# Designs tried in a protein design run: designed miniproteins, single chains, continued (2). Part 106

Each design is a single chain, and the fold is of that chain. pLDDT is the mean over its residues in the fold that is shown.

## One batch from the design tools (miniprotein)

Design m7915
Fold by ESMFold2-Fast:
Structure m7915 (fold): chain A 68 residues (1-68)
Amino acid sequence: MIKIPVPQTVEEARLLARLVIHELRTIPASELSEKTIEAIKKLIEEVGKLDPEAAEEARRELERSLEE
């Protein structure tokens, strides 16, 4: 089970979004479990509460990773 960090500031939200994007670019989609994808979606939702633009960027990267 992936431990989902909850960002406390806009700066933390942006950092977490950047880390998620980096992981999605380095991990092949075939290695992403359903639980991992669900955890990433929840993390993006939490980021979106503080910085919706950063959340949108991370969400687009997740969609790109899953569609390719």
Scores: mean pLDDT 75

Design m7916
Fold by ESMFold2-Fast:
Structure m7916 (fold): chain A 66 residues (1-66)
Amino acid sequence: DPLEREVELALLEMQAAIAKRAGDYETAAKWYRKASELAREMGDEETAKRFEKLADEYEKQAQNAK
């Protein structure tokens, strides 16, 4: 169900935003990574690339903060 996947994608993005707001960049990166994977599975390559870029950015921030 495309609508079901769209809702799932929105929930993943919301989880990433919550983690980011809490300063948990490692967890935020994991949620954006999952969102990117789901978007790609849905055939939305543009959205997938956007989330993958965000995941990469927050993953680097988490590694630099070690």
Scores: mean pLDDT 82

Design m7917
Fold by ESMFold2-Fast:
Structure m7917 (fold): chain A 67 residues (1-67)
Amino acid sequence: SAAELEAARERLRELVRELEEALRNGDFKTAQALKEEIVALAREHFGEVAGRVAERELERLEQEILS
């Protein structure tokens, strides 16, 4: 439903904020778990292509924060 997709988008935004914080703090164990959760959630609610896009965007985000 539209409400379920909106809830999934909000959860994805929350997880990305947590990932950014983990990366800035050097908590790579938590960051890896959050990356896996984000990709799985994107794939589950928005499909395989969305999961691959999420994986690529998270790699870009990680490079930007760690540079």
Scores: mean pLDDT 87

Design m7918
Fold by ESMFold2-Fast:
Structure m7918 (fold): chain A 60 residues (1-60)
Amino acid sequence: GPLEEEARRLAERARRALLAAGASEEDAQKVTEEIRRLVLEGRPEEADRLALRAYLEAAS
């Protein structure tokens, strides 16, 4: 359904950004799993904030 598609899209985008920023495969997997969960729970704003924080941490 639409939430599942949105969860997949946000998780894939976040995974790609995290890996490009230098995050490990393990850390990227953990963060993208949490993003998917938050979107499916109807919490997309928290998912976006998590993705941004994880990206900034990996990029530092």
Scores: mean pLDDT 85

Design m7919
Fold by ESMFold2-Fast:
Structure m7919 (fold): chain A 60 residues (1-60)
Amino acid sequence: SARDRLRALLAAETNPLVAKAIKELLDQNPSEGVLQQAADDLEAAKTPEERLAAARKYLT
C-alpha cells in the first residue's frame, strides 16, 4: 500500500526534517490517493531539499 511505502521511506530517511514531515503526513491520515502521490514524489526526489518539498506539498 502507499502507506507502507511511506513508512518504508520514513524508516530509510536520514534527514531529520524530512523524517518529521513524512511522519506528520502519515499522522494526518490522508486518503490513499494523496499517500500514493506523496510516495511517488518522494521516491522521485534526488536531494533532501526535494524530499522535504515533496513531503510538505501534501501537508495541510
Scores: mean pLDDT 83

Design m7920
Fold by ESMFold2-Fast:
Structure m7920 (fold): chain A 92 residues (1-92)
Amino acid sequence: GAEEAINYAEKNPDIPLLAENLGATYLALGKYEKAIEFYEKALEVRPSGSLYGNLGVAYAKLGKFKEAEEYAKIAEEQGDLRGAKKAYEAIK
């Protein structure tokens, strides 16, 4: 699964990381501004509800609750109820 792909990428640096994977990595490291940067790049390639949900979480972690709520709503409208819920939980 995804864990095997990440482990393989660590051992094979020639495999390019997608902007979404970089965004997820920065989010996990607590580097929220970098996470937003790469998630926004990922949206230019392939918009998805999960990207909007993850953007909502990152903005909420930065205390930008208005932007977080807007992205959570878009994620919900795109059918990513899990991502929307995580973003709303990060807002409180």
Scores: mean pLDDT 75

Design m7921
Fold by ESMFold2-Fast:
Structure m7921 (fold): chain A 58 residues (1-58)
Amino acid sequence: KEELKRELLKAIGEVIREIGEILDLELKGGSEEEIKKAEEELREEIEELRELDKEIDE
């Protein structure tokens, strides 16, 4: 279960990274399509994080 905690921390790091990427795209004037793709990837990372959190509770 130590491995699941490590995966959770990695997932949190990926979420933070994706947020940073979206902000960078917004600031640099990225295309609407690029921003939508990054937002979709962020949503997927958040879902993965939620599932990992539930697994740790077991």
Scores: mean pLDDT 76

Design m7922
Fold by ESMFold2-Fast:
Structure m7922 (fold): chain A 60 residues (1-60)
Amino acid sequence: HMEELEEEIRQALADIAVGVARVMVKNGVSKEEAIDFVKRVLEQLGLPELYEEAVKRIEE
């Protein structure tokens, strides 16, 4: 169903943003800057509802 595919795509986009943020932190970028990057990416993609989950994954 299209709704299930849409949710999978949303989660994949969040996974990509979190993955990039983790690489940023590993290379010396602060967690605060990485979190701001993820927030900006998700807002640009129209997925602000995924922000809280993504931040938690970076803070772990």
Scores: mean pLDDT 78

Design m7923
Fold by ESMFold2-Fast:
Structure m7923 (fold): chain A 60 residues (1-60)
Amino acid sequence: SLEELEEELEEAVENNDAERLKQVLEKIEEYVKKNLGQLNVDDQERLNKLREKVLKELAK
């Protein structure tokens, strides 16, 4: 779920765990692919925020 992805991202950020951040990014991509036709505007915004946060942390 989106909540699980958000929780995993928070933990990865807190622990500076680059491997876990990469795993979260992969899970986000999988979630989008699996749910492409079912994502509402809120889901899209949340997923975009998660991607931005992962990319920002990986760019450190």
Scores: mean pLDDT 80

Design m7924
Fold by ESMFold2-Fast:
Structure m7924 (fold): chain A 103 residues (1-103)
Amino acid sequence: PDITEESVQALIETLRSEGTPFSRLAADLAEFLVSLGLPSLGASLALELHANKDDLAAVGTVLASFLARLSPALRRRVLDHLLAEARRLGLDGLAAVVEALAA
């Protein structure tokens, strides 16, 4: 399917409407990546994270794969943002995974 800014916004709204902490984090991350000019990566990452929300090891693998595609500066920004949002939403297990990826 063609990924457009409009389709990414529809995905963000759908994830926010689910109302779980993890779906809200996925929506926030997609919106953050759109703000960095990376809407296709934002949509893909949000979908993969949501699909793997019950498997923290799989989430870690997905994050590592996506981060490898980014420059070191963007990787750091994404990790910092994701860690802050995971902590804000009380996703302590995900926060630990993000901290391990940043080390």
Scores: mean pLDDT 81

Design m7925
Fold by ESMFold2-Fast:
Parts: sequence; C-alpha cells; structure tokens
Structure m7925 (fold): chain A 59 residues (1-59)
Amino acid sequence: DAFGRGVVLRQEGRLEEARAAFEEALARDPDHREAWLNLGEVLAELGRLEEAAEYFAKA
C-alpha cells in the first residue's frame, strides 16, 4: 500500500518519494495517524520544520 511504500522509501533515504507516498496514504485515509506522523518526520528530515509541526499537530 502507499503507507508501506512510504516507510520503505524513507528507510532508503528517498525522502521526496516517501513524502509523496505518505500524502497518497492520507488522501485514501485522512485519519491514518501513523501516516500523519511519518509525513511530519519526513518533512523534518527535509528541513521543512514548519510543515512538519503542522502534521505532528494533526496526529
């Protein structure tokens, strides 16, 4: 699934692709807390700290 792909991509350091996969997971299930957290973590790793904070707040 999109969430599982995001996890693998993040582990491989493919952060932009991981972000896209987690965004796809949230488009399918906006209440997927783990996807909100992982997207926040990926954004933080990309240095996008304000965006990361918003996603952590939604989780």
Scores: mean pLDDT 82

Design m7926
Fold by ESMFold2-Fast:
Structure m7926 (fold): chain A 60 residues (1-60)
Amino acid sequence: SMLRMSVEDAKKSIDLLIKYGQTHPEDTLATLELLRKRNADNPELVKLINEAIEEIKKQM
């Protein structure tokens, strides 16, 4: 799919969200869960989002 070329850019945005999640974990988790739902057809993005969710949850 054409979305594959944007996965690396999405990874950079997700990495930034993980950093922001250190101070605002609940809001960041809600955002990541929404992004996961919207990108359910892109397994590479879902994997990155799931990893970000797990990182934030481990810090809570």
Scores: mean pLDDT 77

Design m7927
Fold by ESMFold2-Fast:
Structure m7927 (fold): chain A 86 residues (1-86)
Amino acid sequence: SAERKAITAMFAAAVANAVRYLAEKGLVSPEEAERMVQHAVDLLKEAAETYKKEGKTDLAKQVIDFGARVLPEAKEELEKMKKELE
């Protein structure tokens, strides 16, 4: 369950990063890019919480760290979540 959620969340983060790049070039709306980033953040948080419930806190933190690296605009929110995993 957690692994499947993590894979989905990590792909969503990669897609959101690409969509942000397209928004900076004027090819998509900034509002759509923001929605994609928030969706990816929500999925990353769900994957991390599921890993935490399975006792895999180090994997939960790694999922959040991946998200913070790929989505720097969400870094503050994701780092807050990482602290809550302790």
Scores: mean pLDDT 86

Design m7928
Fold by ESMFold2-Fast:
Formats: sequence, structure tokens, C-alpha cells
Structure m7928 (fold): chain A 82 residues (1-82)
Amino acid sequence: MSEEEIREKVAEAVKIVALDLGVSEEQAEKIAKLTKEGLKEAKTPEEVYEVTKKAALEAGLSEEQAEIIAKAAKQVYEDLLK
């Protein structure tokens, strides 16, 4: 799987989880875009978690919502590396 495919799949998962939490489509797309950009510099699953959490908080989500989305992004990233 290419690095771009990994970033696309993680960003898609972030958008889905955000929408499931009741986040607007506009906010979910912003979080997914910021996460995809941050993933270009992420080297570990832990860094995927941190960039996703930061993206969600920047989009105005609560810390609890940001943690849920960040955990999902990290899990998808780890699963794609297997």
C-alpha cells in the first residue's frame, strides 16, 4: 500500500468518526484535511494520534471528541502497517 493510500484511508476514517460524533460535515472535512497534511510528517502511530488530536482541537471539538477521533486514526494507521 502506498504512503498516499495510507494517508487517504486514515483521513477517511477520521471524517467518518467525526460525523458519527455529530460533528458537521464542514468541520469533519477540515479535520480530515488537516490530519492528512500532518500525516506527511508523522513517523509513528503516536505521531498520527498527536496530529489528529491537534487537528480536531483546532476545528473546535472538545478534548474528549478529539481523543476519540485521534485513537481511531492511530488504530487505522497501525492496522494498515500490518
Scores: mean pLDDT 82

Design m7929
Fold by ESMFold2-Fast:
Structure m7929 (fold): chain A 79 residues (1-79)
Amino acid sequence: MKIEEEVKKLREEAVKLAREAGYSDSFIKAVQAAIDAALAGTPGAREVADNVISALEQHGEAGKKAAELIRKARELVEK
């Protein structure tokens, strides 16, 4: 499977889990923007992505799983 397809699947699954955890639409958009920026290498994006991951981990099991999927997507791109 192409790395780009795997990253897309992990990103979509993480967003789905965040929605299921009860996050607002504005926060979900921020999560998507932070992931897209981190993958694109935008200045400051890494810190924004880390903040989003930390916030997701505070929301229990669904949030922790979403955070782990975002980390996996990031690791695939950093290779």
Scores: mean pLDDT 68

Design m7930
Fold by ESMFold2-Fast:
Structure m7930 (fold): chain A 80 residues (1-80)
Amino acid sequence: MSKETRLIAHVLGAIGAILEGNKEQAVREARAAVDILKEMEKVSENDIKILENLSKLFREAGVEEAARILDEAIKEMKEK
């Protein structure tokens, strides 16, 4: 499976966890997504926007730890 496909799978897993109220799983999915991002040599602007939207969803769902994990990774990606 490609890194992009794995990233998308973890994003979908995080959304599912939010919908089920499983905050612990949402945090695990966020960390997994960040680990994959760190292994990617190139991240598209669309990938960044998807992650920014996911971070917003985490905050709205009250999973602030997961939102912070994504925000830190997004900042790192924007700074090269």
Scores: mean pLDDT 78

Design m7931
Fold by ESMFold2-Fast:
Structure m7931 (fold): chain A 63 residues (1-63)
Amino acid sequence: GEFIERLKERIEELKKEIEELKEKLKKTTDPEEKKKIELEIEELEGLIALLEAMISVLKRKEE
């Protein structure tokens, strides 16, 4: 129900943050700064995977 919808909203927000970071990465020329942005993208992708796993658990608990 409601918790699943809130998690889906958070996933969509994180996807937007990743797209903004990818655009920043395209404009970045410094190798160290690129590495930092790449690590931030990886961390956010990991958070999305975790939230998707939580949705799966919640769905199985309800149905």
Scores: mean pLDDT 84

Design m7932
Fold by ESMFold2-Fast:
Structure m7932 (fold): chain A 104 residues (1-104)
Amino acid sequence: SEWQEYLIKGLEAVIEEDVESALEYFQKALDLAKNEKEKKIVLKLAAAVKYIVDEDKEKAKKILEELRKETNDPWVLYLIEAIEALIENDKEKAKKYLEKAKEA
């Protein structure tokens, strides 16, 4: 789905420290999301990234835990793992999980 592609591009931009592109991609993903469940995924993942940028790792983890309880979708779970890797400053692990999300 096109909204999923932009969400992944946003997270790839976060890994590359391109905050401007990340925000544009997250906004595009939100605009293309078709229902409340899709919009909620985009908003929660974007909020987790915002907390990582603000160095509030505990709030980032809490949002990801809430999202993990609300979804059984493998691609969303891979995105959660990628952001959790970013919390631990493991960019290589984050990239691996984004590649898994693309294949899910």
Scores: mean pLDDT 86

Design m7933
Fold by ESMFold2-Fast:
Structure m7933 (fold): chain A 89 residues (1-89)
Amino acid sequence: GELEREAERLLEEAEEALKRGRAEEALRLAERAAELASQIPDPELAKRFLERVIELYLEAMKIDPSLTTRAIGAILRAIGEILDLELAE
């Protein structure tokens, strides 16, 4: 649906931002994608998007270590959402 297409677009934009060294922009885009992913009705698809979001957070931290605290907080939130989806199945 539209949520899935917008989440995919945000993830693609975040990946491009990382390639250009724009770690904070990539983290912001990935955080927005995570918000949309949590609203996706398909739990398998939602988990796939959240896993990609976590990878983007990890890469952003490698590029800009000043983002570490924010990225770790975002990773923990995404892991919590994945666990909630696993328990709901």
Scores: mean pLDDT 86

Design m7934
Fold by ESMFold2-Fast:
Structure m7934 (fold): chain A 76 residues (1-76)
Amino acid sequence: SAEQREADAKTNLETAKALVEELREAIARGASPRELASLYTAAAIAASAGIFLGHEEAKEVLEEVKRLAEEAERKY
């Protein structure tokens, strides 16, 4: 149903945004590469699911996830 797809898309977008914040905080505190990889993977999956469900804002969230991953790579 359209209502269920909209709810699922919103949930995935909200989850992706929360995981981006967790990833940003983890990078700032110097978290381990393993923790950063786990958070990156979770955020990328949630953002990709949001894109698949048609939520345009999720594309911007995925781009931010990629940018943060590059920032983390430069520190290690």
Scores: mean pLDDT 79

Design m7935
Fold by ESMFold2-Fast:
Structure m7935 (fold): chain A 85 residues (1-85)
Amino acid sequence: LAEEAEEHLRRGEELLKEGKYDEAIVHFQRALDLAVQSGDYELAARAARGLSEAYDHKGKKRQAAIWSAVAGIYEAAADVERMLA
């Protein structure tokens, strides 16, 4: 799961750089789903940030803002886990 999530995140980031926003969204969404399933909140935050950026590039400001907020929540969860580990 973690390896698969990391690969989808990497592919999403690559597609985002190429301007392939719809394809990037698919990979970021898959990365997020797998990261949450494995409890990897740091990876989940990165995937949600990628979704926010992809939607922002598509001009979908509301969706971008929602995913930015979601990324902040996962970042906070990752910070708590790091402090308690």
Scores: mean pLDDT 86

Design m7936
Fold by ESMFold2-Fast:
Structure m7936 (fold): chain A 110 residues (1-110)
Amino acid sequence: NPDVEEAKKLLYELAELYKKKFQLSEKAQEWLDRRVEDQIKEIEKGDAKAYKEAYQILLDFLNGKLSVEEIEALDLKLIADGDSANPAIRAAVATAIVLAERRGEKLTKY
């Protein structure tokens, strides 16, 4: 399944970015590696396409490819979609907004 393989690839890229960006201790890296293994099982039995989209959103945000305004626009769309919005994508966008707020970036849509 191409979506499963791509989601796994993006998850590994996200984990490596987290290790570097937050300068994780060896013990924290071991914890993260165990969580990645658990998450791989969820990708294999769940909605791999949604996980792929969720991890891509987080990677693009952390790498500066998605602006705060673009993340806020995605959040407003997910609010409008209500119960039809995918939980993994909602969680990714919510995480990006919290990270933006913690970085002192201006939120303009709230």
Scores: mean pLDDT 78

Design m7937
Fold by ESMFold2-Fast:
Structure m7937 (fold): chain A 59 residues (1-59)
Amino acid sequence: SAAEEEKKKVELKKEARELLYELMDEEPEKRFQKLLEYAKKNGDEELIKAIEETKEIIE
């Protein structure tokens, strides 16, 4: 249902905002770790892969 989908989007935005605040003061390695955890929590396989590949390139 559209209403349920909207609620999920609001929850995801809230979580993303909280994560953003945490990441603002973190070192790059910790930022990648927290982003990866967030992606795993949401089951976003493509994002997980992109984060891992980006981390390898940047070192």
Scores: mean pLDDT 69

Design m7938
Fold by ESMFold2-Fast:
Order: C-alpha cells, then structure tokens, then sequence
Structure m7938 (fold): chain A 65 residues (1-65)
C-alpha cells in the first residue's frame, strides 16, 4: 500500500512541475494524474482525493503569481 502512494506522489510532483512550467494545461495534468492513479490500482474515491489535492496545489501556484 505505501509503495503505491509513494509512486502516486512522485507522479503528482512531476505533473505539477510540468504544469507550473507551462508545458501542459490543467486539464492535461488532471488527465495524466488520473491515468497514473488508475495504473497504480487506486479506487475512484482515492483518485478523486488525489485530483482535489492537485487542484488545491495548482490554485496556490496561480495565486502566488
């Protein structure tokens, strides 16, 4: 269980970095995160929690500029 969460956090950080660099849109970032979580075998509820966390972090980055 812990290994799946560590992999998801690593992928989330990569996606967030790409979004912050302007390489991908928010929609593309959310789609990539959903796909990564599904490949790791997370439940729909866990996927939605990960997306909610990602949206919060993205909003903080936008507010800081």
Amino acid sequence: MIEKLEKLLTEMQKILDQYAAGEISLEEAEERLREAAEKLGLTPKQIEQALARFRHLAAELEAAQ
Scores: mean pLDDT 78

Design m7939
Fold by ESMFold2-Fast:
Structure m7939 (fold): chain A 63 residues (1-63)
Amino acid sequence: MSDLERARRHVDLAREHLRRGDDDSALRHAMRALELATGLPEAEPVRREAADLVARVQQSVRE
């Protein structure tokens, strides 16, 4: 399984956990997706999505 496919799955899982209010799981998945997508030019859209999710989860925790 490719790093790109794994990054996409982690983005999907992060979104699902964020919708359920599971901020800790959402952050872990978003950070993993960001790590997997970093250094892959073809994964730039996935990397941006993961970075946005990390920022959104951090905003929710700071409230």
Scores: mean pLDDT 79

Design m7940
Fold by ESMFold2-Fast:
Structure m7940 (fold): chain A 73 residues (1-73)
Amino acid sequence: EKKEKIIEELRKLGDEVSALMDQLTREQEIELAPVLIQIAVELSHADKMTVEELEESLKRIKKQVEEALARLA
């Protein structure tokens, strides 16, 4: 089921970002914290979103994760 798979992918991404933050310095955590917050907000509204809205949110969040990780490098 498409919607459930996208929500699962968002949860997995959130778990991965959270796990990374446990290994980072305080300054590096500040860079990733806004992305983790956005994932939590999207997940809280996921039940009310369409499949298309969830796909767009997932793409935007993945891009934000990549940009944050690039700034940490």
Scores: mean pLDDT 80

Design m7941
Fold by ESMFold2-Fast:
Structure m7941 (fold): chain A 83 residues (1-83)
Amino acid sequence: KDEEIKKLRLEIEIEEGIALISYGVGLTTGDYKFAIEQLKKTLKRIEKLLEEAKKLGDKELVNLGKSVISTIKAMIKELEKKL
């Protein structure tokens, strides 16, 4: 369980990093369509990781997943306004 929690936390943190890079690339290049597509792919992966976190019953990990999902959704919304 502890090893599973550590691995899942790392996976969530990696996906958050990918989202931040995708958002930054969109802002610096102006390729908002590409950035939105990458963010939507990351969102799907994080939603799966959140389901795994819920199965483990780890409240901290569930809250982390929900926070990252909210951040990615906000990033998508901001970029969509620029289209």
Scores: mean pLDDT 88

Design m7942
Fold by ESMFold2-Fast:
Structure m7942 (fold): chain A 72 residues (1-72)
Amino acid sequence: MEEAKKYLEKGKKAFEKGDLETAFDYYSEAYKLDEDNEEVRENYIKVLEKMGRKETAELLRRMHELEEGLEK
């Protein structure tokens, strides 16, 4: 979805500037719009880890690991 990609791009720019809260907001919105997009998932998990939300990041990684295992 083009809209999810726009939020992903804005999130990356905020992340590069060190604005983790703004990056989180944009990545969270991109994830809601296209949770199956691997790049969106990776960046969302990355910002959560950088913000110290390790438990939430681990939960999301586990959910997607199981999803990929079931697809094979």
Scores: mean pLDDT 76

Design m7943
Fold by ESMFold2-Fast:
Structure m7943 (fold): chain A 67 residues (1-67)
Amino acid sequence: MVDEAEVYLALALIYYGIAKAQNVPLSPEVAKRAIELARKAIELSTNPEDIKIAEEVIKYFEEQLKA
């Protein structure tokens, strides 16, 4: 089976790691992209741990977009 959920989660985590390493907000376009990737991971995954990680990524970038 093609593990699309893991690919989307991995991409979202790359953006998350970059944002945390820089300690500054990413551009709104990049933040929105990270949220879309994490949402795709949630849609495709049945793994509760992966879903929780993806939700944390979404929350982080949604809070950034409100600032």
Scores: mean pLDDT 78

Design m7944
Fold by ESMFold2-Fast:
Structure m7944 (fold): chain A 68 residues (1-68)
Amino acid sequence: MEKEKIEKAVELLKKAIEYFDKALESKDVKEAQKYREEATKLYEEAVEIAPDSKEVKELAIKYREERL
């Protein structure tokens, strides 16, 4: 696995978690929905880049736990 791809995927997952947190903190329902959509998009992009990385899988599990 390429380290550069793993680092990029980790950064995208961190951004996805950040947007999910913004959605939870938002008092505007429409704004919260937009943040959730952005978080989901970033998560899917990260998994596509480095699906077999242990670091990416660990962060992806954290994102799924927050969503569920």
Scores: mean pLDDT 75

Design m7945
Fold by ESMFold2-Fast:
Structure m7945 (fold): chain A 57 residues (1-57)
Amino acid sequence: MEDELLKAVKEYQENPSEETLKRIIELLKEMLNDPSLTDRQKKALEKVIERLKKELE
């Protein structure tokens, strides 16, 4: 999971694109399904996902 997210972030930094941003959002959504996340971490991820989704509007 972390390796895929790191690769997606690097691709976005090198060539910013809507597709790469969507990939990052999908990976973050998958991380939200991790039962080991604390409520604080889950809320932080939800806010990040919401902000990134607005960027795609």
Scores: mean pLDDT 76

Design m7946
Fold by ESMFold2-Fast:
Structure m7946 (fold): chain A 55 residues (1-55)
Amino acid sequence: MKVNVYLDGKPVDDPSANVPYGSLIYVNGKFVGVGPTSPILYIEGDETTIEVVSV
């Protein structure tokens, strides 16, 4: 399983760490939720790309 996590377009050092409060979370291009939360809660399939957008 491959997981890629980005915060504001930058790779995240620890994918399990909680993202900033109020951040918008996208999984494979689809909106799924808001922070604070761990991006690994949204892992799906063999390859998951998680994009977090600060607000």
Scores: mean pLDDT 72

Design m7947
Fold by ESMFold2-Fast:
Structure m7947 (fold): chain A 82 residues (1-82)
Amino acid sequence: MKLSPEQLEAETLAALGDMYLGLADNLKKQGRFDEAKEVYEKAIKLYEEALKLARQNPDMSEDFIKRIEERLKEAKEKLKEL
């Protein structure tokens, strides 16, 4: 399957978002709420950028788009809990 530059970029940004989401969850578990907040905000921005790029690419699967939308919602809800 031929990956467009936009598809590869969207997938990379989503993976980075997942990494930051996991880091923020660990910081929250440690009681490091200020650091967790900063890292959740980074994850949110990465997911927003990934979603924007994915929506601009007709080769992106709807399942991928929905997955990123779900992760973005999760990250935003976790940020509000801080």
Scores: mean pLDDT 83

Design m7948
Fold by ESMFold2-Fast:
Parts: structure tokens; sequence; C-alpha cells
Structure m7948 (fold): chain A 57 residues (1-57)
């Protein structure tokens, strides 16, 4: 079901941006989206680095 798959992907993305990378990976791995998991976790970490740089300026 494409709609349920999309909802799970959106939940995994939210979890990744909340720093819950293990939970996000679990959901994406169950969906067979290992490459997507790697991209989102790296993007979330990159955004966190940018935010830290802003706060330390």
Amino acid sequence: NAMERLKKIQEARRLAYEGKFDEARKILNELGEQELADRWIEAAKRDTVAEVRRLLA
C-alpha cells in the first residue's frame, strides 16, 4: 500500500530530524530503503552541524 509506505517514510524522516536515528533506520530498513536512510541521517547531521556553528558564532 503506497499510502501507508509514504506515511512510514514521513515518520522515519521526522525521527531522523529529532535525532532518533536508530528508530528511523529501523523503519526504513523494514521498507527496504537503506539508501534513503543513509541520505536522511547524513542530511540531519549536516543540519545539526550548521545549527551548532550558528549558536557558537
Scores: mean pLDDT 73

Design m7949
Fold by ESMFold2-Fast:
Structure m7949 (fold): chain A 58 residues (1-58)
Amino acid sequence: ALARALEAVRAGDIEAAARAFAEASGLDPELVLRYLATLSPEEARATLEAAIRELERA
């Protein structure tokens, strides 16, 4: 469920949010985490929130 990913993002737990998002989207969580590690914490949070909302609309 994407709700867990969104809750983790709001709590500032980017790793938990990335893993929950990867699980919901069928992506490799290690690849998601590697990409987010190239961003600032604020950018990673915004990117995850946008991706979660996009997946909810699909």
Scores: mean pLDDT 78

Design m7950
Fold by ESMFold2-Fast:
Structure m7950 (fold): chain A 66 residues (1-66)
Amino acid sequence: SELEQEVEAAMLLMKASVAKLAKDYEAAAEAYRELAELYREAGKEEEAERAEKEAEEYRKKAEEAK
């Protein structure tokens, strides 16, 4: 159901927030990537694009931390 998808989205947003606070940029990128996939499956293309942009930005931050 849509409600179940919204709950999963909220959990992924929480994972991303925790990862950001921990400066675990790789985990943050993965959470946003999964969120983007969930939104795309739900037909929420605008939200999916925003989440993909966040995932890419955090992936780059993770690479910069090498």
Scores: mean pLDDT 84

Design m7951
Fold by ESMFold2-Fast:
Parts: sequence; C-alpha cells; structure tokens
Structure m7951 (fold): chain A 89 residues (1-89)
Amino acid sequence: MDPEELEVEVTIAMARMIIAVTKLMLPKLPEEARREVERLIEEAERLIREAEEALARGDVERARELAEEALRKAREAARLADKALEELK
C-alpha cells in the first residue's frame, strides 16, 4: 500500500471510531445538543464516503483533504457531546 493512502485510511478509521463512540452518547444528551451533534456526525459520515470514493479513484490528495475534514467534524461532534454531558452535572 502507498504510505500516503495508508495515512488517509488511518485518518478515516479514526474518524469512524470517534463517530461510533459519540453515537453511544446521543441518548444521554439534551435535545438541542443531540440535534447539533447528529448534524456534525451526518456531515462527517458524508465526508468519509467522499474520501473513500476519492481513494477508489486514486485521488489520494482529494481523499486526504476529505478525510482530514471528516476527522475535524467528528472531533467537533465529540467535544460538543462531552461539553453537553459535563453541563448536566
């Protein structure tokens, strides 16, 4: 595997892991925070699909941009979920 392709695949895997963990928190969130977190997760999942499609076409540069944006959105969703849970204490 091309080292650059592997780096993109690792980034996608990290984004998916963060999304999966954040989804487990959704039932515990207040409605307003839940809606915003769900929106960010949906955007991250769309970016992951686009990154995988770019990789399938051999467009590693585009795939990297999309994967990094997906990871950013996934991290934003997780941070928002953590903040909402902390505010409930």
Scores: mean pLDDT 87

Design m7952
Fold by ESMFold2-Fast:
Structure m7952 (fold): chain A 78 residues (1-78)
Amino acid sequence: MKDLELEAELALAKMQIAIAKLLIERGKVDKELLEMLEKAIERLERVYEESSNEELRREAEELIEEAKELKKKAEEML
């Protein structure tokens, strides 16, 4: 049950990151995008901290770094 919930959080964060990448590439950056990336990072940190699955933890760690990099790029565009 818990792992399924964490997989759902990971999947949602992946979608948010993909949307953020698209919007950043198109120069469509606003405060809402930054808030979305912040939420994605929070979801991924939860997966990393609470998951007993090493693969989920590894994916979350990689995505956290990616989301933080995207947030920095978005902040530079504002």
Scores: mean pLDDT 84

